# Designed miniproteins, single chains, continued (3), part 18

Each design is a single chain, and the fold is of that chain. pLDDT is the mean over its residues in the fold that is shown.

## One batch from the design tools (miniprotein)

Design m8631
Fold by ESMFold2-Fast:
Structure m8631 (fold): chain A 83 residues (1-83)
Amino acid sequence: MKSVEVTVLAETPDSYTVLARVTLENGAEGIGLGSGPTLEEATRKAVEDAIRVAQALADAGKTKLSEVDRVGDIDVKALEWAA
């Protein structure tokens, strides 16, 4: 992983919602959203989804999030607006 950035979007007594942005060694960008009862779990889920997006972009010969609207069940365009 070349870089990882994590932003806490929401915190309640019972849950955290976290946005993760990643850049892989090949320059492919990823974005993911995670939620969970702990910051650690929310961050793990967000990073896992972000890696999945970046890998899908790389597999398609792309590197920038602006080049895709969705990767599987992940709405990349909606998540970019959350950041």
Scores: mean pLDDT 78

Design m8632
Fold by ESMFold2-Fast:
Structure m8632 (fold): chain A 80 residues (1-80)
Amino acid sequence: LAARAAELKARRDALRAQAQETLDRGTELSKENLKADKEDPSKTGELAKQTKEESARYQELVDQARAAGRAAAALEAELA
């Protein structure tokens, strides 16, 4: 059980790191989309698609991290 809780915490931390990377990419794509809209609108459609994909991925990773964290906490509470 302790080993399982440690695995779930490691998974939570890894998912949080992936979520942060996804958020950072989404933020940069959003900035580029705003710049492209003013300078070269031909790129805005592709950048908007990528921004939406990164937003959806961020939400999924955050939800998975929360689930892993709750599972780890439940196992730790059971062992305490």
Scores: mean pLDDT 79

Design m8633
Fold by ESMFold2-Fast:
Order: sequence, then C-alpha cells, then structure tokens
Structure m8633 (fold): chain A 68 residues (1-68)
Amino acid sequence: EAEELLREAEEVARRLGEAVAAGDARAAMQILSENRVPISIEEVRAALAARDGEGLRRAVLEAARKAL
C-alpha cells in the first residue's frame, strides 16, 4: 500500500539522516545498500562531508514521492 511504502521511506530517510548527521559513513552506506535507496552514492558522500542529515532525508523523501 502507498501508506506502507511511504512509512518505510520515512523510516529509511530518518535512519540515513541520523547516520549522516553523526558522520557514520559505514552505517550510511549500509542503509543505502540494504534499502535500495534511489539516490546516488555521491549525494550521500556529499551529505556526509557536510553532516547534512536533513538535506539527505529530504532527498530520500522526494525520491519516494516520485516513485509513488
């Protein structure tokens, strides 16, 4: 269901954002790989360098909205 997919996307976005905000590259890459997040590795690396967890969370949610 769309609601279930959106909840999953929100949870993944939250975890990825937290890992990025913490500077945890290993956790961020694992989340990206395990959840098949439709964003580029370069985007995640840039967010990690900037510690921009909120920006990356927004990007994941926009990608999820496009998929729905």
Scores: mean pLDDT 77

Design m8634
Fold by ESMFold2-Fast:
Order: structure tokens, then sequence, then C-alpha cells
Structure m8634 (fold): chain A 65 residues (1-65)
């Protein structure tokens, strides 16, 4: 569990970096991976929802900008 949560946090950090650089496709991939890892770890729904909100923000910028 702890290893999966740590991996999810790494993916969130990479997604944040990509998002700040305007690379929304890369951000989306990292946020999706973070969500998968949080789900596998049985993390709190709040963590999954936060990652999902970041994903939606990046997706909106990529698709509807």
Amino acid sequence: MDALIAQAEEELAKGEEAYRAGRYDEAIEHYNKAIELYEQAGADISKIMEAAALLLGAAVHRVFR
C-alpha cells in the first residue's frame, strides 16, 4: 500500500510539472496513472477526487481550449 501511494504522489508531481509547462497531454497521462495507483492502494476517496479534479482541468485545457 505505502509503495503504491508513494508512486501515486510521484505521478501527481510529474503531472503538476507537465501542467505548469502547458503540456496537458503529459499531465493527463500522469494524473490518470496517479488515480490508478491510489485506487490500487485503497486510498481515501478524497485523494482520488483531488487527482480526478486535476485530470479534468488538464483535459478541459487540452480538448476545449
Scores: mean pLDDT 79

Design m8635
Fold by ESMFold2-Fast:
Structure m8635 (fold): chain A 84 residues (1-84)
Amino acid sequence: MENYEKGLELLKEGKYEEAVRYFYQAAMDAKTPEEKANAYYLAGVALLKMGKYDEAVIAFRKALEYDPTNEKAKKLLEEAEKKS
């Protein structure tokens, strides 16, 4: 969980590129589908803030693969797809 917590810290500081790297590492280290979904979702949020819409789409699709009920990920996926 250290990588997830560090990712959250970096996201709050506006260090989006670093936050993405830590969230992807957190997704790899995660032991449950919910933890993987949360990490991919936050990677997608950081990618959206950077204007990397195509990469954000991939991250949100991964989040929904692990948690299909994540309504926030569905809404942000639609937003990213409109801008890609």
Scores: mean pLDDT 87

Design m8636
Fold by ESMFold2-Fast:
Structure m8636 (fold): chain A 70 residues (1-70)
Amino acid sequence: VDPDVLAEAAAEEARELGLDAELIKNSTRVGFAHGGLDMALRAFKGALLEQGATPDEAERAVERIRERVA
C-alpha cells in the first residue's frame, strides 16, 4: 500500500462529504505511520466521525478506500 495514494484517497472521500480534507488526510497519514493500513483506516474513520460524518457515511468511505488500495 502506497501511503501517498492512501492519503490522497482519504482526502478525496473527505471532500465528497464536505469535510476538512487536509485534517482527514493528515490523520490517515499519522495512522499509517503508527500501524500501517489498519491503523490508517481506523484514524480515517475516526476523523470522519469527529468532523460530523454519520457512521454509515464513514463505513462506506472506508469500504471505498479498501477497494481502491487492495
Scores: mean pLDDT 85

Design m8637
Fold by ESMFold2-Fast:
Structure m8637 (fold): chain A 78 residues (1-78)
Amino acid sequence: MVEELIAAGERFFAAGNYDLAIKAYTGAINLLEPKLDTLSEEEKELLARAYENLGKVYEAKGDYEKAKEAYEKAEELK
């Protein structure tokens, strides 16, 4: 489920569908983040990947503040 959302977001981003990419990555984050204290290392890597990819989409849209926030969240998970 989570991996499918990240893959969908990556496809939307590659196609230039930024709003759909944001929805897909945000969907993945919303499934993982409430369970942060109990996530496996693999799930933490998926959460970090979703945040990093969300940052890339916001950069492409010119929303540098939201991009920075997403990148900082990804870095905190490493």
Scores: mean pLDDT 83

Design m8638
Fold by ESMFold2-Fast:
Structure m8638 (fold): chain A 59 residues (1-59)
Amino acid sequence: SKDLEQAQKYFDKGKEALKKGDYKSALKYLNKSEDYLKKAGGEPSDETLKLKKEAEKGI
């Protein structure tokens, strides 16, 4: 679905932002990914939750 495509896109952007040390952008993108995944009827993966915690610690 289009929502799953957006979830993946924002997840990838969040991972890229984390690699660059842009923790605020990383958290923003990972939250967007989670929102699109929920719209598709899914739940956040353990990986997404771990990356969000990593981004929060960097802020």
Scores: mean pLDDT 82

Design m8639
Fold by ESMFold2-Fast:
Structure m8639 (fold): chain A 68 residues (1-68)
Amino acid sequence: SVEAVLDRILDGYLNAVRLAVERGDLETARQILEEARAFVEKHRDQLTPEQLARADERIAEMERLVEE
């Protein structure tokens, strides 16, 4: 389903941000976060409110990681 694909993609972005932050590469972490935001915005009109809320939660988690 589109929901399962979206979840896998966002989990991939979140994991990539986490790994970049762990190695101290904040520039790469910020770049990945912007790619994740762009992906969500590109598909915003195709997402249900529930899917969008889940996407926003993952973006918020990535933002918290980058703020370190």
Scores: mean pLDDT 82

Design m8640
Fold by ESMFold2-Fast:
Structure m8640 (fold): chain A 77 residues (1-77)
Amino acid sequence: GHGEEALAKLKATDLPDRVIAQLLLREAEEGAKEFNDEEALKLVEEARELIKQGKYEEAARKAAEALDILAKKYPEH
């Protein structure tokens, strides 16, 4: 699915922002590594740094962006 849709669905579940960011980061990291996509890997690293800073909402958005890039580039997986 699209990262934006995944983010919206997770926010609807009343999960803490930290958990939402970690779940989206895990999925984005798995996809970025599977396809070795440099753009998605950069967004994953940015999201990881934002998590270290406690900026969970921003981290979740960066992870969602990585998922959107992966879905656009690799729709046949």
Scores: mean pLDDT 81

Design m8641
Fold by ESMFold2-Fast:
Structure m8641 (fold): chain A 65 residues (1-65)
Amino acid sequence: MALLAAAEEELRARGASEREIEVIRLHFTEGLSLREVARRLGISRATVSRLLRRAEERGLIFIAP
């Protein structure tokens, strides 16, 4: 989403952790794939996917297929 930079402060205000915000920013603002985000943060792709899914379930982001 083109407006993600404006949404980062809202994410923090809604209780998103810094790690969740980093994952969201790298994927949506930087355009990195889940694999590339995982490489950048030194975690598994499955963990990145889980963090994004949890953020979506909490209403913090919207992930289109």
Scores: mean pLDDT 71

Design m8642
Fold by ESMFold2-Fast:
Structure m8642 (fold): chain A 106 residues (1-106)
Amino acid sequence: MKELAEEVGKEMEELAERAEKTIREDPSKAPEVARELIDRGNELMEKYKDNAEVNEEVGRALSRAAKAMIKEGADPTLVSAVALTSAAATAQAIIARRRKERELLE
């Protein structure tokens, strides 16, 4: 789990950094960037729904991307979509972590 979360975290962080740079250089690309972030986030959330660490990394990176979008003046609808996807990933991480705590090894 840790190695997978680290790999996903690095990928999502790089994606968020590219998103920030792309929007700063060309704000008209905000819809394309938002779609890429949301699609990848949802794909990872679906594939790793019970992996708390992966969902936590997805939520963190999308939260960072949403803040960058706000700073660069992106459409509020796009910002909201990315932020809601971040919140969903964070909630899924909490649920997965809580479930794992209940399934603690005896």
Scores: mean pLDDT 83

Design m8643
Fold by ESMFold2-Fast:
Structure m8643 (fold): chain A 57 residues (1-57)
Amino acid sequence: SRELAVLLAARTVLDAEIYFLEKYRPNDPEAQKIAEENRALREELEERIRELEKELA
């Protein structure tokens, strides 16, 4: 579905941002805070993706 495709794209963007902040700015407290906020958003997206994937199975 289009909704699933959009959520998968959003998850990819969040994963890339988290990876960049954690790998290249691990000792920056502001970068770590942003990475943790993005991880929380990613978890919400992951739950919605799981629901939609179950509907398609």
Scores: mean pLDDT 83

Design m8644
Fold by ESMFold2-Fast:
Structure m8644 (fold): chain A 112 residues (1-112)
Amino acid sequence: KEEGKKGAEAAKKGAEAAKKGAEAGTGEEAKKGGLAAAEGGGKAAEGAEKGGKEGAKEAAEGGAEAAEGGTAAAKAGAKAGSSEAAAAGAAGAIAGIGAATTAGLAAGEPPK
């Protein structure tokens, strides 16, 4: 199945959207959060492409970072009145989580 590849592609797209939103966003806090979401999404994409238990762990870590960065960007964007920066950060977070989930399913069992 193409689930791992699809998850990686979604994570990359979300990371790019978060980066563009951060660049277009109002205020340094929105940019900082968006960049963090982009970095986390990229890490999740690499994990999803790698697959297996190692890829699942890396994708989960990247997904968590993307979720935190996306939440921070959304909060800062809302405070600054920038819906585009908030939306881009959220998109990055969602893509990262998706990649993490896909890699986890490929591994068959979440690491505990």
Scores: mean pLDDT 65

Design m8645
Fold by ESMFold2-Fast:
Structure m8645 (fold): chain A 66 residues (1-66)
Amino acid sequence: RAEEAIRLLRVEGLSLRETARRLGVSVSTLVRILRKSGRFSDEYLALMRRTGDPEEAERILTRRVL
């Protein structure tokens, strides 16, 4: 579920892999769910996919002032 995935990533600080495991889906499916939610930019989702860490993705985006 998109809202549950967002909570796990933002509130509990879980990685993409751990969030996907908690939801019983693949990382690719999780990224698709997040993209469909409209809560994340494509760039943010790509960075989370690449790093596996929402906090690291946020640090990269912060340096771009996005």
Scores: mean pLDDT 66

Design m8648
Fold by ESMFold2-Fast:
Parts: C-alpha cells; sequence; structure tokens
Structure m8648 (fold): chain A 71 residues (1-71)
C-alpha cells in the first residue's frame, strides 16, 4: 500500500540525512588535518567523503524511484 511506500521513503530520507551528517563531520576533520599538515589523514578523509557521497547519490536515486511510485 501507499503507507508502506511512505514508510520506506522516510527510512531512505533518514539514511540520507545520516550520511550528510557524517560527511559534514568528516569535512570538519579534513579541514583540521589540512591545517595540521597531516597529508596522510587528509587523503584518508577525502576517500571516506567520496565513498559517502557515492552512497548518498545511490540512496537519492532510490528515493526518486520511490517518489515516482508514490505519485
Amino acid sequence: GREELRKELLRLIGEILRIIGEIFDLERELKKAKAEGDEEKAKELEEKIKELERRRKELEEKMRELEKKLG
């Protein structure tokens, strides 16, 4: 039913918001690592941010598909 799809949409939104929060925290750590000259840590953080951005994009695509099904 529509209620089931709505519940799934809210779950996806929750996941996306969690990932956005993680990216924000990692961006703060990245700025700190760059300020401290820790190039190795900065690279690790940039890779993690890239992976989370990729995951976010996947979830946003699933959200768009679900929105279309909801009408």
Scores: mean pLDDT 85

Design m8649
Fold by ESMFold2-Fast:
Structure m8649 (fold): chain A 83 residues (1-83)
Amino acid sequence: LLEEIREHVEKAREYLEQAKKSTDENEKLKLYNEAFVHAFAAIDLYHQAVAKGIELTPEERRLYEEAGRLFQEALDEITKLNL
């Protein structure tokens, strides 16, 4: 669980950074969508663990909070590109 949440957060972070550096609008959209998907996966894994009554570590909670921030940033950028 911790490793899966971490991997998704790391991927979301990587894709978001790549999207910001891209100069091609279509590539930006693809990369922001990848960041969004990975951030959502991390959030979903955390919510599933909470629903199952799994005792969560401070590290898992910190990753969840970061995933929420990455999710919102990716969503905001996707929204701007589609306007």
Scores: mean pLDDT 84

Design m8650
Fold by ESMFold2-Fast:
Structure m8650 (fold): chain A 73 residues (1-73)
Amino acid sequence: ADLTADAEGFVETAEKAVENAEKALKEGNLSLAASYLSAAKLLAAMARNSGDPEAAKRAEEVLKRVDEIEEKM
């Protein structure tokens, strides 16, 4: 399936989105941070549901970090 082929790409992009969200939050840009967190959640969900166990494990860590950052907003 197309989603399983790109699982690594989805999780790498999700990890970058979390980094960008943390930077935006540190700079006080809550709207930008929320946008990056939304993108990270979508991409991580795609990676988690891809059927790739390594990508799914990394995606779960991304989702956990997103939850922790949202708690700080």
Scores: mean pLDDT 80

Design m8651
Fold by ESMFold2-Fast:
Structure m8651 (fold): chain A 80 residues (1-80)
Amino acid sequence: LDELKQQFIDHVAAAMGATTDEEVRQAAVKAVLALQEGDYDKAIEYLEKGAELAEKAGEPEAAEHLKKAKDYVEELKKKS
C-alpha cells in the first residue's frame, strides 16, 4: 500500500513538473488532498480532469503521468 501511495505521489509530482498550466496543477493538488482524506473517487475524478486539461494544453507528458497516478489510485481503492 505504501509503495502504491509513493508511486501515486511520484507521478503527480512529475506531472506538476511537466505542466505550465495552473488548472492542471490545481487538479493535481486536489487529487492529492482527496487521496489524503481517503476519497478515492474524488481523487480519480480530479486526475481524469487534470489529464484532459493537460492534453488540451499540449502537454502529453503531464497527461500520461496523471493517467498513471489514476491507475495507482484505482489499485489503492481495490485494496481498501
Scores: mean pLDDT 84

Design m8652
Fold by ESMFold2-Fast:
Structure m8652 (fold): chain A 55 residues (1-55)
Amino acid sequence: SGMYKKQLEQLEKFKEILKKKIEENKDTDPRLKRVYEINLKNLELSKEALEKKAA
C-alpha cells in the first residue's frame, strides 16, 4: 500500500543518514560510531517488519 511505501522510503532515508554519520565518526569518535551502527541495525529490523506487513 502507499502508506507502507512512504514509511519504507523514510526508513531508507534515515539509513542513509546513519551510514553517513558512521563514516564521519569512524576515526574520530568510535563510541558514537557504535551508537549509529546499533541504530542502523534497529532500522533494518523495523524495515523487515514493515516489509512483512506490506506483503
Scores: mean pLDDT 79

Design m8653
Fold by ESMFold2-Fast:
Order: sequence, then C-alpha cells, then structure tokens
Structure m8653 (fold): chain A 71 residues (1-71)
Amino acid sequence: SSLEEQGRISLEILKAILAGDYEKARELLREAARSAGLELPDEKIDATIEEIAALPEEELKKAIKEAEEAL
C-alpha cells in the first residue's frame, strides 16, 4: 500500500471518530494496521480509538483539516 492510501485511511478514521462511528473507526484501523503489516489485537485498537476520541472536538477537527491538506 502507498503512503497516500494510508493517509486516506487515517483521515477516514478521524472522520469516523468525529461522527461517533466507533465501529467504522475500529474497522478502518484494522485495515490500516494490516496494510502496514501489523497485527493489532482488539484491546490495542480500542485503546487507540479511546485516546483519539478523548481529544477536544476542535483538536480533532484541526487534525482532520491538517490531514486533508497533506493529501
């Protein structure tokens, strides 16, 4: 997979979290890990989603904007 593909998946994860769609965020994170040749257990996936979701909404929106501008 390309860095651009990984960037798009990362952006979609952030958007899913902002929308409160944590099931979609988990599935996208599994796909991103697989594309990087990593196996992430559900515990680590959930912890990662929780950490991102704990960010203030404005910080999450800023991260999405920066990621979109980088693509």
Scores: mean pLDDT 79

Design m8654
Fold by ESMFold2-Fast:
Structure m8654 (fold): chain A 68 residues (1-68)
Amino acid sequence: ASEEQRAEAARAVAEYLVKQGVDPELADEAGVYLYLTGDPEALKEWLRKQGISEELAEEVKRLAEEHL
């Protein structure tokens, strides 16, 4: 994926997490993680380690894949 696509995916993921009630700092970290890795599966695993539900982490992964 291009740098522009990764940036857009990161922003979409962070905004979605905030709308779902996730802490804004954690949501921002998730966006940065996706921007650096470009890996929606790695993001899902990372989010689950942060205590995010499997259902929400899967939704975020799908959103990231859609933008990449």
Scores: mean pLDDT 86

Design m8655
Fold by ESMFold2-Fast:
Structure m8655 (fold): chain A 81 residues (1-81)
Amino acid sequence: DRVRLLVERAAELAEQAERALEEAEADPSVPEEAKEAVREAAELFRRAAELRETDPEEAARLIEEALAILAATGEKLRAAE
């Protein structure tokens, strides 16, 4: 099940997003739009990790939202290249 796979990876995704946020905030060459997107995604992944056992459907929804934010921002940055 897609939802189950996303929920099982919620904690891993939260850790990866937190590391990406630390790296992005430390790098002055990273655009503010990208830093904001990573911050928002990290918060959503963290919340999903907390909800994974209590409300796995809500956790999956938050993960999908975070991934959509990152995908949209990445696409805009690539288009600006």
Scores: mean pLDDT 74

Design m8656
Fold by ESMFold2-Fast:
Structure m8656 (fold): chain A 75 residues (1-75)
Amino acid sequence: TEEQRKAAREAADKASNGLPTVNGEQAREAGELARKLGANVSDDAIEMIAKGAEYAGGLTRDSLADLLAGVAEGN
């Protein structure tokens, strides 16, 4: 759980690259990185988060990290 949150936050930080929001493609990259760092995030979950970012017009780093962690804990 704590490791899932750490992986999600680290991936979100890297994907945002100092920007206030990330788009769908950056959110997808963050999901892939979170998985590589040990988060239990499926391909379907990554696509859902990416579409959510597109629909919202961007996700903040904190929102992206929370979504990635929540999905990882739900698997």
Scores: mean pLDDT 77

Design m8657
Fold by ESMFold2-Fast:
Structure m8657 (fold): chain A 87 residues (1-87)
Amino acid sequence: AERLQARARELLRRAKELLEEVLEMIKSGKYDLEKAKELILEAEEDLGLAEIIIGVLKVMNEEVSDEVLELLEEVKKLLKEVKEKLK
């Protein structure tokens, strides 16, 4: 359980950093669309893996930390914001 939670936390933190990098690219006006797409894809993969891990922990009746759940919601919000700015 502890190793799975640590992995989910690591994946979510990395996804957050990737999405924050895309937001900074948009804010700075030095927007590279191909790089932004690559960072978004990596963030989506990390988020997806973290959601699978959290789902497995819940099915196993293991407690998921509030930090991990809050980070999950923050990453989902950032991904939505990034996708809205790219429309």
Scores: mean pLDDT 83

Design m8658
Fold by ESMFold2-Fast:
Structure m8658 (fold): chain A 73 residues (1-73)
Amino acid sequence: SDIEKAEEYKELGEEYLKKKDYVGAARHYALAGHYYYKAGDLEKAIEMYEKALELAPNSETAKKNLEEAKKKL
């Protein structure tokens, strides 16, 4: 399911963060956000996109996805 994929990518993002692989962490948090968004969990999608953007501040994709998710609230 989309929720199960979101949880898996979130856990992978946390593991990359523990390894100080900030690029890997940002990518996996963004993927988690995408699957939460597809599942309609906008609050969790926003949380994941915010984490991705904190780790990759110049990511236009993460910024755009965050704004789209916020517009649906």
Scores: mean pLDDT 87

Design m8659
Fold by ESMFold2-Fast:
Formats: structure tokens, sequence, C-alpha cells
Structure m8659 (fold): chain A 101 residues (1-101)
């Protein structure tokens, strides 16, 4: 699982540079090469952030949902709500904001 961790770290480096498409590629590799639920959850979470930055709100929502399914997190649920709100799905967004509290 060391390779999964290395790709997650590379993705984070590209994300910090604003290179979101490159970050997405590395986060996907991290997910593919990792069997650890905690690391897979973190990679899906970061993938969601990168999709959100690019305006791909549906893909962002799916990534945050997958992150929360692997490791339940108020932060993932809150960001899932933010993604749904950006899609104009206000009732669904409010539901997830409540679940994050």
Amino acid sequence: DQQGQQYLQLGQQYFQQGRYQDAIRYYRQSIRLSTDPQLRSQSHYNLGLAYYRLGYYGLSAGSFLRSNQLVPSPTSLRNLGRSYRRMGLDDLARRYFRLSR
C-alpha cells in the first residue's frame, strides 16, 4: 500500500500548485493501488475537492459520497452538501448539511 500513499502525496502536491487535472490523475492512481479503506477514503475526498475546483460538481459529489461510505466523516458530508448546492439541488444539500452536524 506504499504506492497508494505515494500517489496520494503526489496528487496533494499538484493540488497545492492549482494543477487540479494532474492531481486527479494521481488521486485515481492512489485509489487503484490502495486496499486500505482510510487511504482510499482520503484519496476519494481529495478527488472530490479537485473536481469541485474544476466545476465538476456531480463528480465532486460522487467522490465525497464514496469517501464517506469508506470512512464516515462530517467533513465529507458537508462538502457533499456544498456540491449538491452548486448543482441547484438545494433540498438534498440541506439534508447533507444536517447530517454533517
Scores: mean pLDDT 91

Design m8660
Fold by ESMFold2-Fast:
Structure m8660 (fold): chain A 69 residues (1-69)
Amino acid sequence: EESIKKEIENLKKKAEEYTRLADEHEGRAVRLILDGGSPEEIATHLALSRGYQAKADELRKKAEELEKK
């Protein structure tokens, strides 16, 4: 069970990392919107944020499945 606990911990840490990356890109997009940045740059950061959030969600689901035995 120690190995399973370690795997869950690693998945959660990786999910947190992807969530932080998603938040960083979302924050950048919001700042660009407020500052009148380029639509293309805004779209790029929003796309990256969505991609990282999807990866984080996937890892969290895997961790939840492992926690359910």
Scores: mean pLDDT 83

Design m8661
Fold by ESMFold2-Fast:
Structure m8661 (fold): chain A 64 residues (1-64)
Amino acid sequence: MEEEAIKAGVEAYLKAVEQGHSEEAARLAGYLATTRKALESGFTGEQAMKLAEEAIRRAEEELE
């Protein structure tokens, strides 16, 4: 379940980059995708934010 939320954010981030959006916009897209999925899955807002930070970190590592 945590992995699903993280993957949603990674996918949103990479899609935004592929579409030519800025790094800032890609981070926002990843953050929103992960937090939404996490909240829908029953995580708290604080937990959702931590999962979003992990998703952004993972996506940025993927591009390095």
Scores: mean pLDDT 82

Design m8662
Fold by ESMFold2-Fast:
Structure m8662 (fold): chain A 62 residues (1-62)
Amino acid sequence: MAEAQREAAELVNKAKEALEKGDYETSIEYAKRAIDLAREAGVGQTDLNEAEKIRKEAEEKL
């Protein structure tokens, strides 16, 4: 439902902010939560793809 999609989008935004601040561990945590939520509640492909991209970028910088 719309609520879970909103939460996934918020987690993606938090992951991106953490990535921009250099907090790569926090960025990975938020990105993983966004991926899990998007998969469980209904795949928002855009949010899922963005979260996976952020996770990979943060993991590369650790």
Scores: mean pLDDT 77

Design m8663
Fold by ESMFold2-Fast:
Structure m8663 (fold): chain A 81 residues (1-81)
Amino acid sequence: SSRLEELQREAERLLERLKEAVERGDVEEAERLLERLRELGIEALELLREAGEISEEEAEEAKRQLERLAEGLREKIRELA
């Protein structure tokens, strides 16, 4: 889907920016970028569910895993300060 392709391109750009922010110790920017990546991940999972590529149960499980991963990464980013 065109939206999924847009999300992939946005995620790739955000990942590069997140890497740079972490390398600089820019905690505020890194947290903001991680939050945006989380939002894109949730949207991508919802699109995959709507397209029938994954089940509703798989989408909900993947969302929980994504939320857990994002929370852990945010805590680690805050430790860089």
Scores: mean pLDDT 86

Design m8664
Fold by ESMFold2-Fast:
Structure m8664 (fold): chain A 86 residues (1-86)
Amino acid sequence: MEAEEQARRLIEAAENAARMLELHAKAGDLKGAEQMYEAAKELVERAIELAEKTGDMSEELIKRAEEARKRAEEILKEAREAAEKA
């Protein structure tokens, strides 16, 4: 129960990091975007590790973690491509 709540909060933090990544990318701050990507990645990994220890991770939390990871990867890829071409 406590570990699932911690996993949920880590996923929420990862979602916020992905949002900050998008803001940095839009501002042309590739370094800031990369830092936010690493933060989002670490938070998702920690959430999954906690969920594996408890076995109580809901399908909703798994889906949110996967979506946060995919979003962060996609935004960073687009930001890097934009920086390379500019």
Scores: mean pLDDT 79

Design m8665
Fold by ESMFold2-Fast:
Structure m8665 (fold): chain A 74 residues (1-74)
Amino acid sequence: MLSEKEKTILSKALEEASKDGSKSVKVEELIKKIQHLFGVSEKEAKEIVDKLLKELGEEGSKTIDVEKAKELLK
């Protein structure tokens, strides 16, 4: 389950990655945004994104649905 801190990280990174109005975000792009915004390692950013994908039922997916992810992060 995602912690409050992990939800905050994901919400901010997802908002930044979808600034252009994109309805989906690449997993690799979201990982890079988390690293850039929060100064965490690639490994930590990947672990946070992998947790999100598990909660969405999309393990192994290369893209994340922005609207669906935002609903989960409430």
Scores: mean pLDDT 82

Design m8666
Fold by ESMFold2-Fast:
Structure m8666 (fold): chain A 69 residues (1-69)
Amino acid sequence: SSAEQQAVAEAEARGDAANARVKRYRELLERLRAGELSPEELDPTTRRVIAALAELEGDHALAAEVRAA
């Protein structure tokens, strides 16, 4: 049905958007680790996400540094 096709298309679009966001956060985290980016250059919302991601990966030192910015 058209409703089922619409739901699948919307779920795929949301998945693609979520994957793109995760990829961007991963790229920012790697740039921070490489010294190519300072935590102070990130907006407060992005810093909270990056700090949580670093903490989830066991990088408590980087998470604390990003939160302190």
Scores: mean pLDDT 79

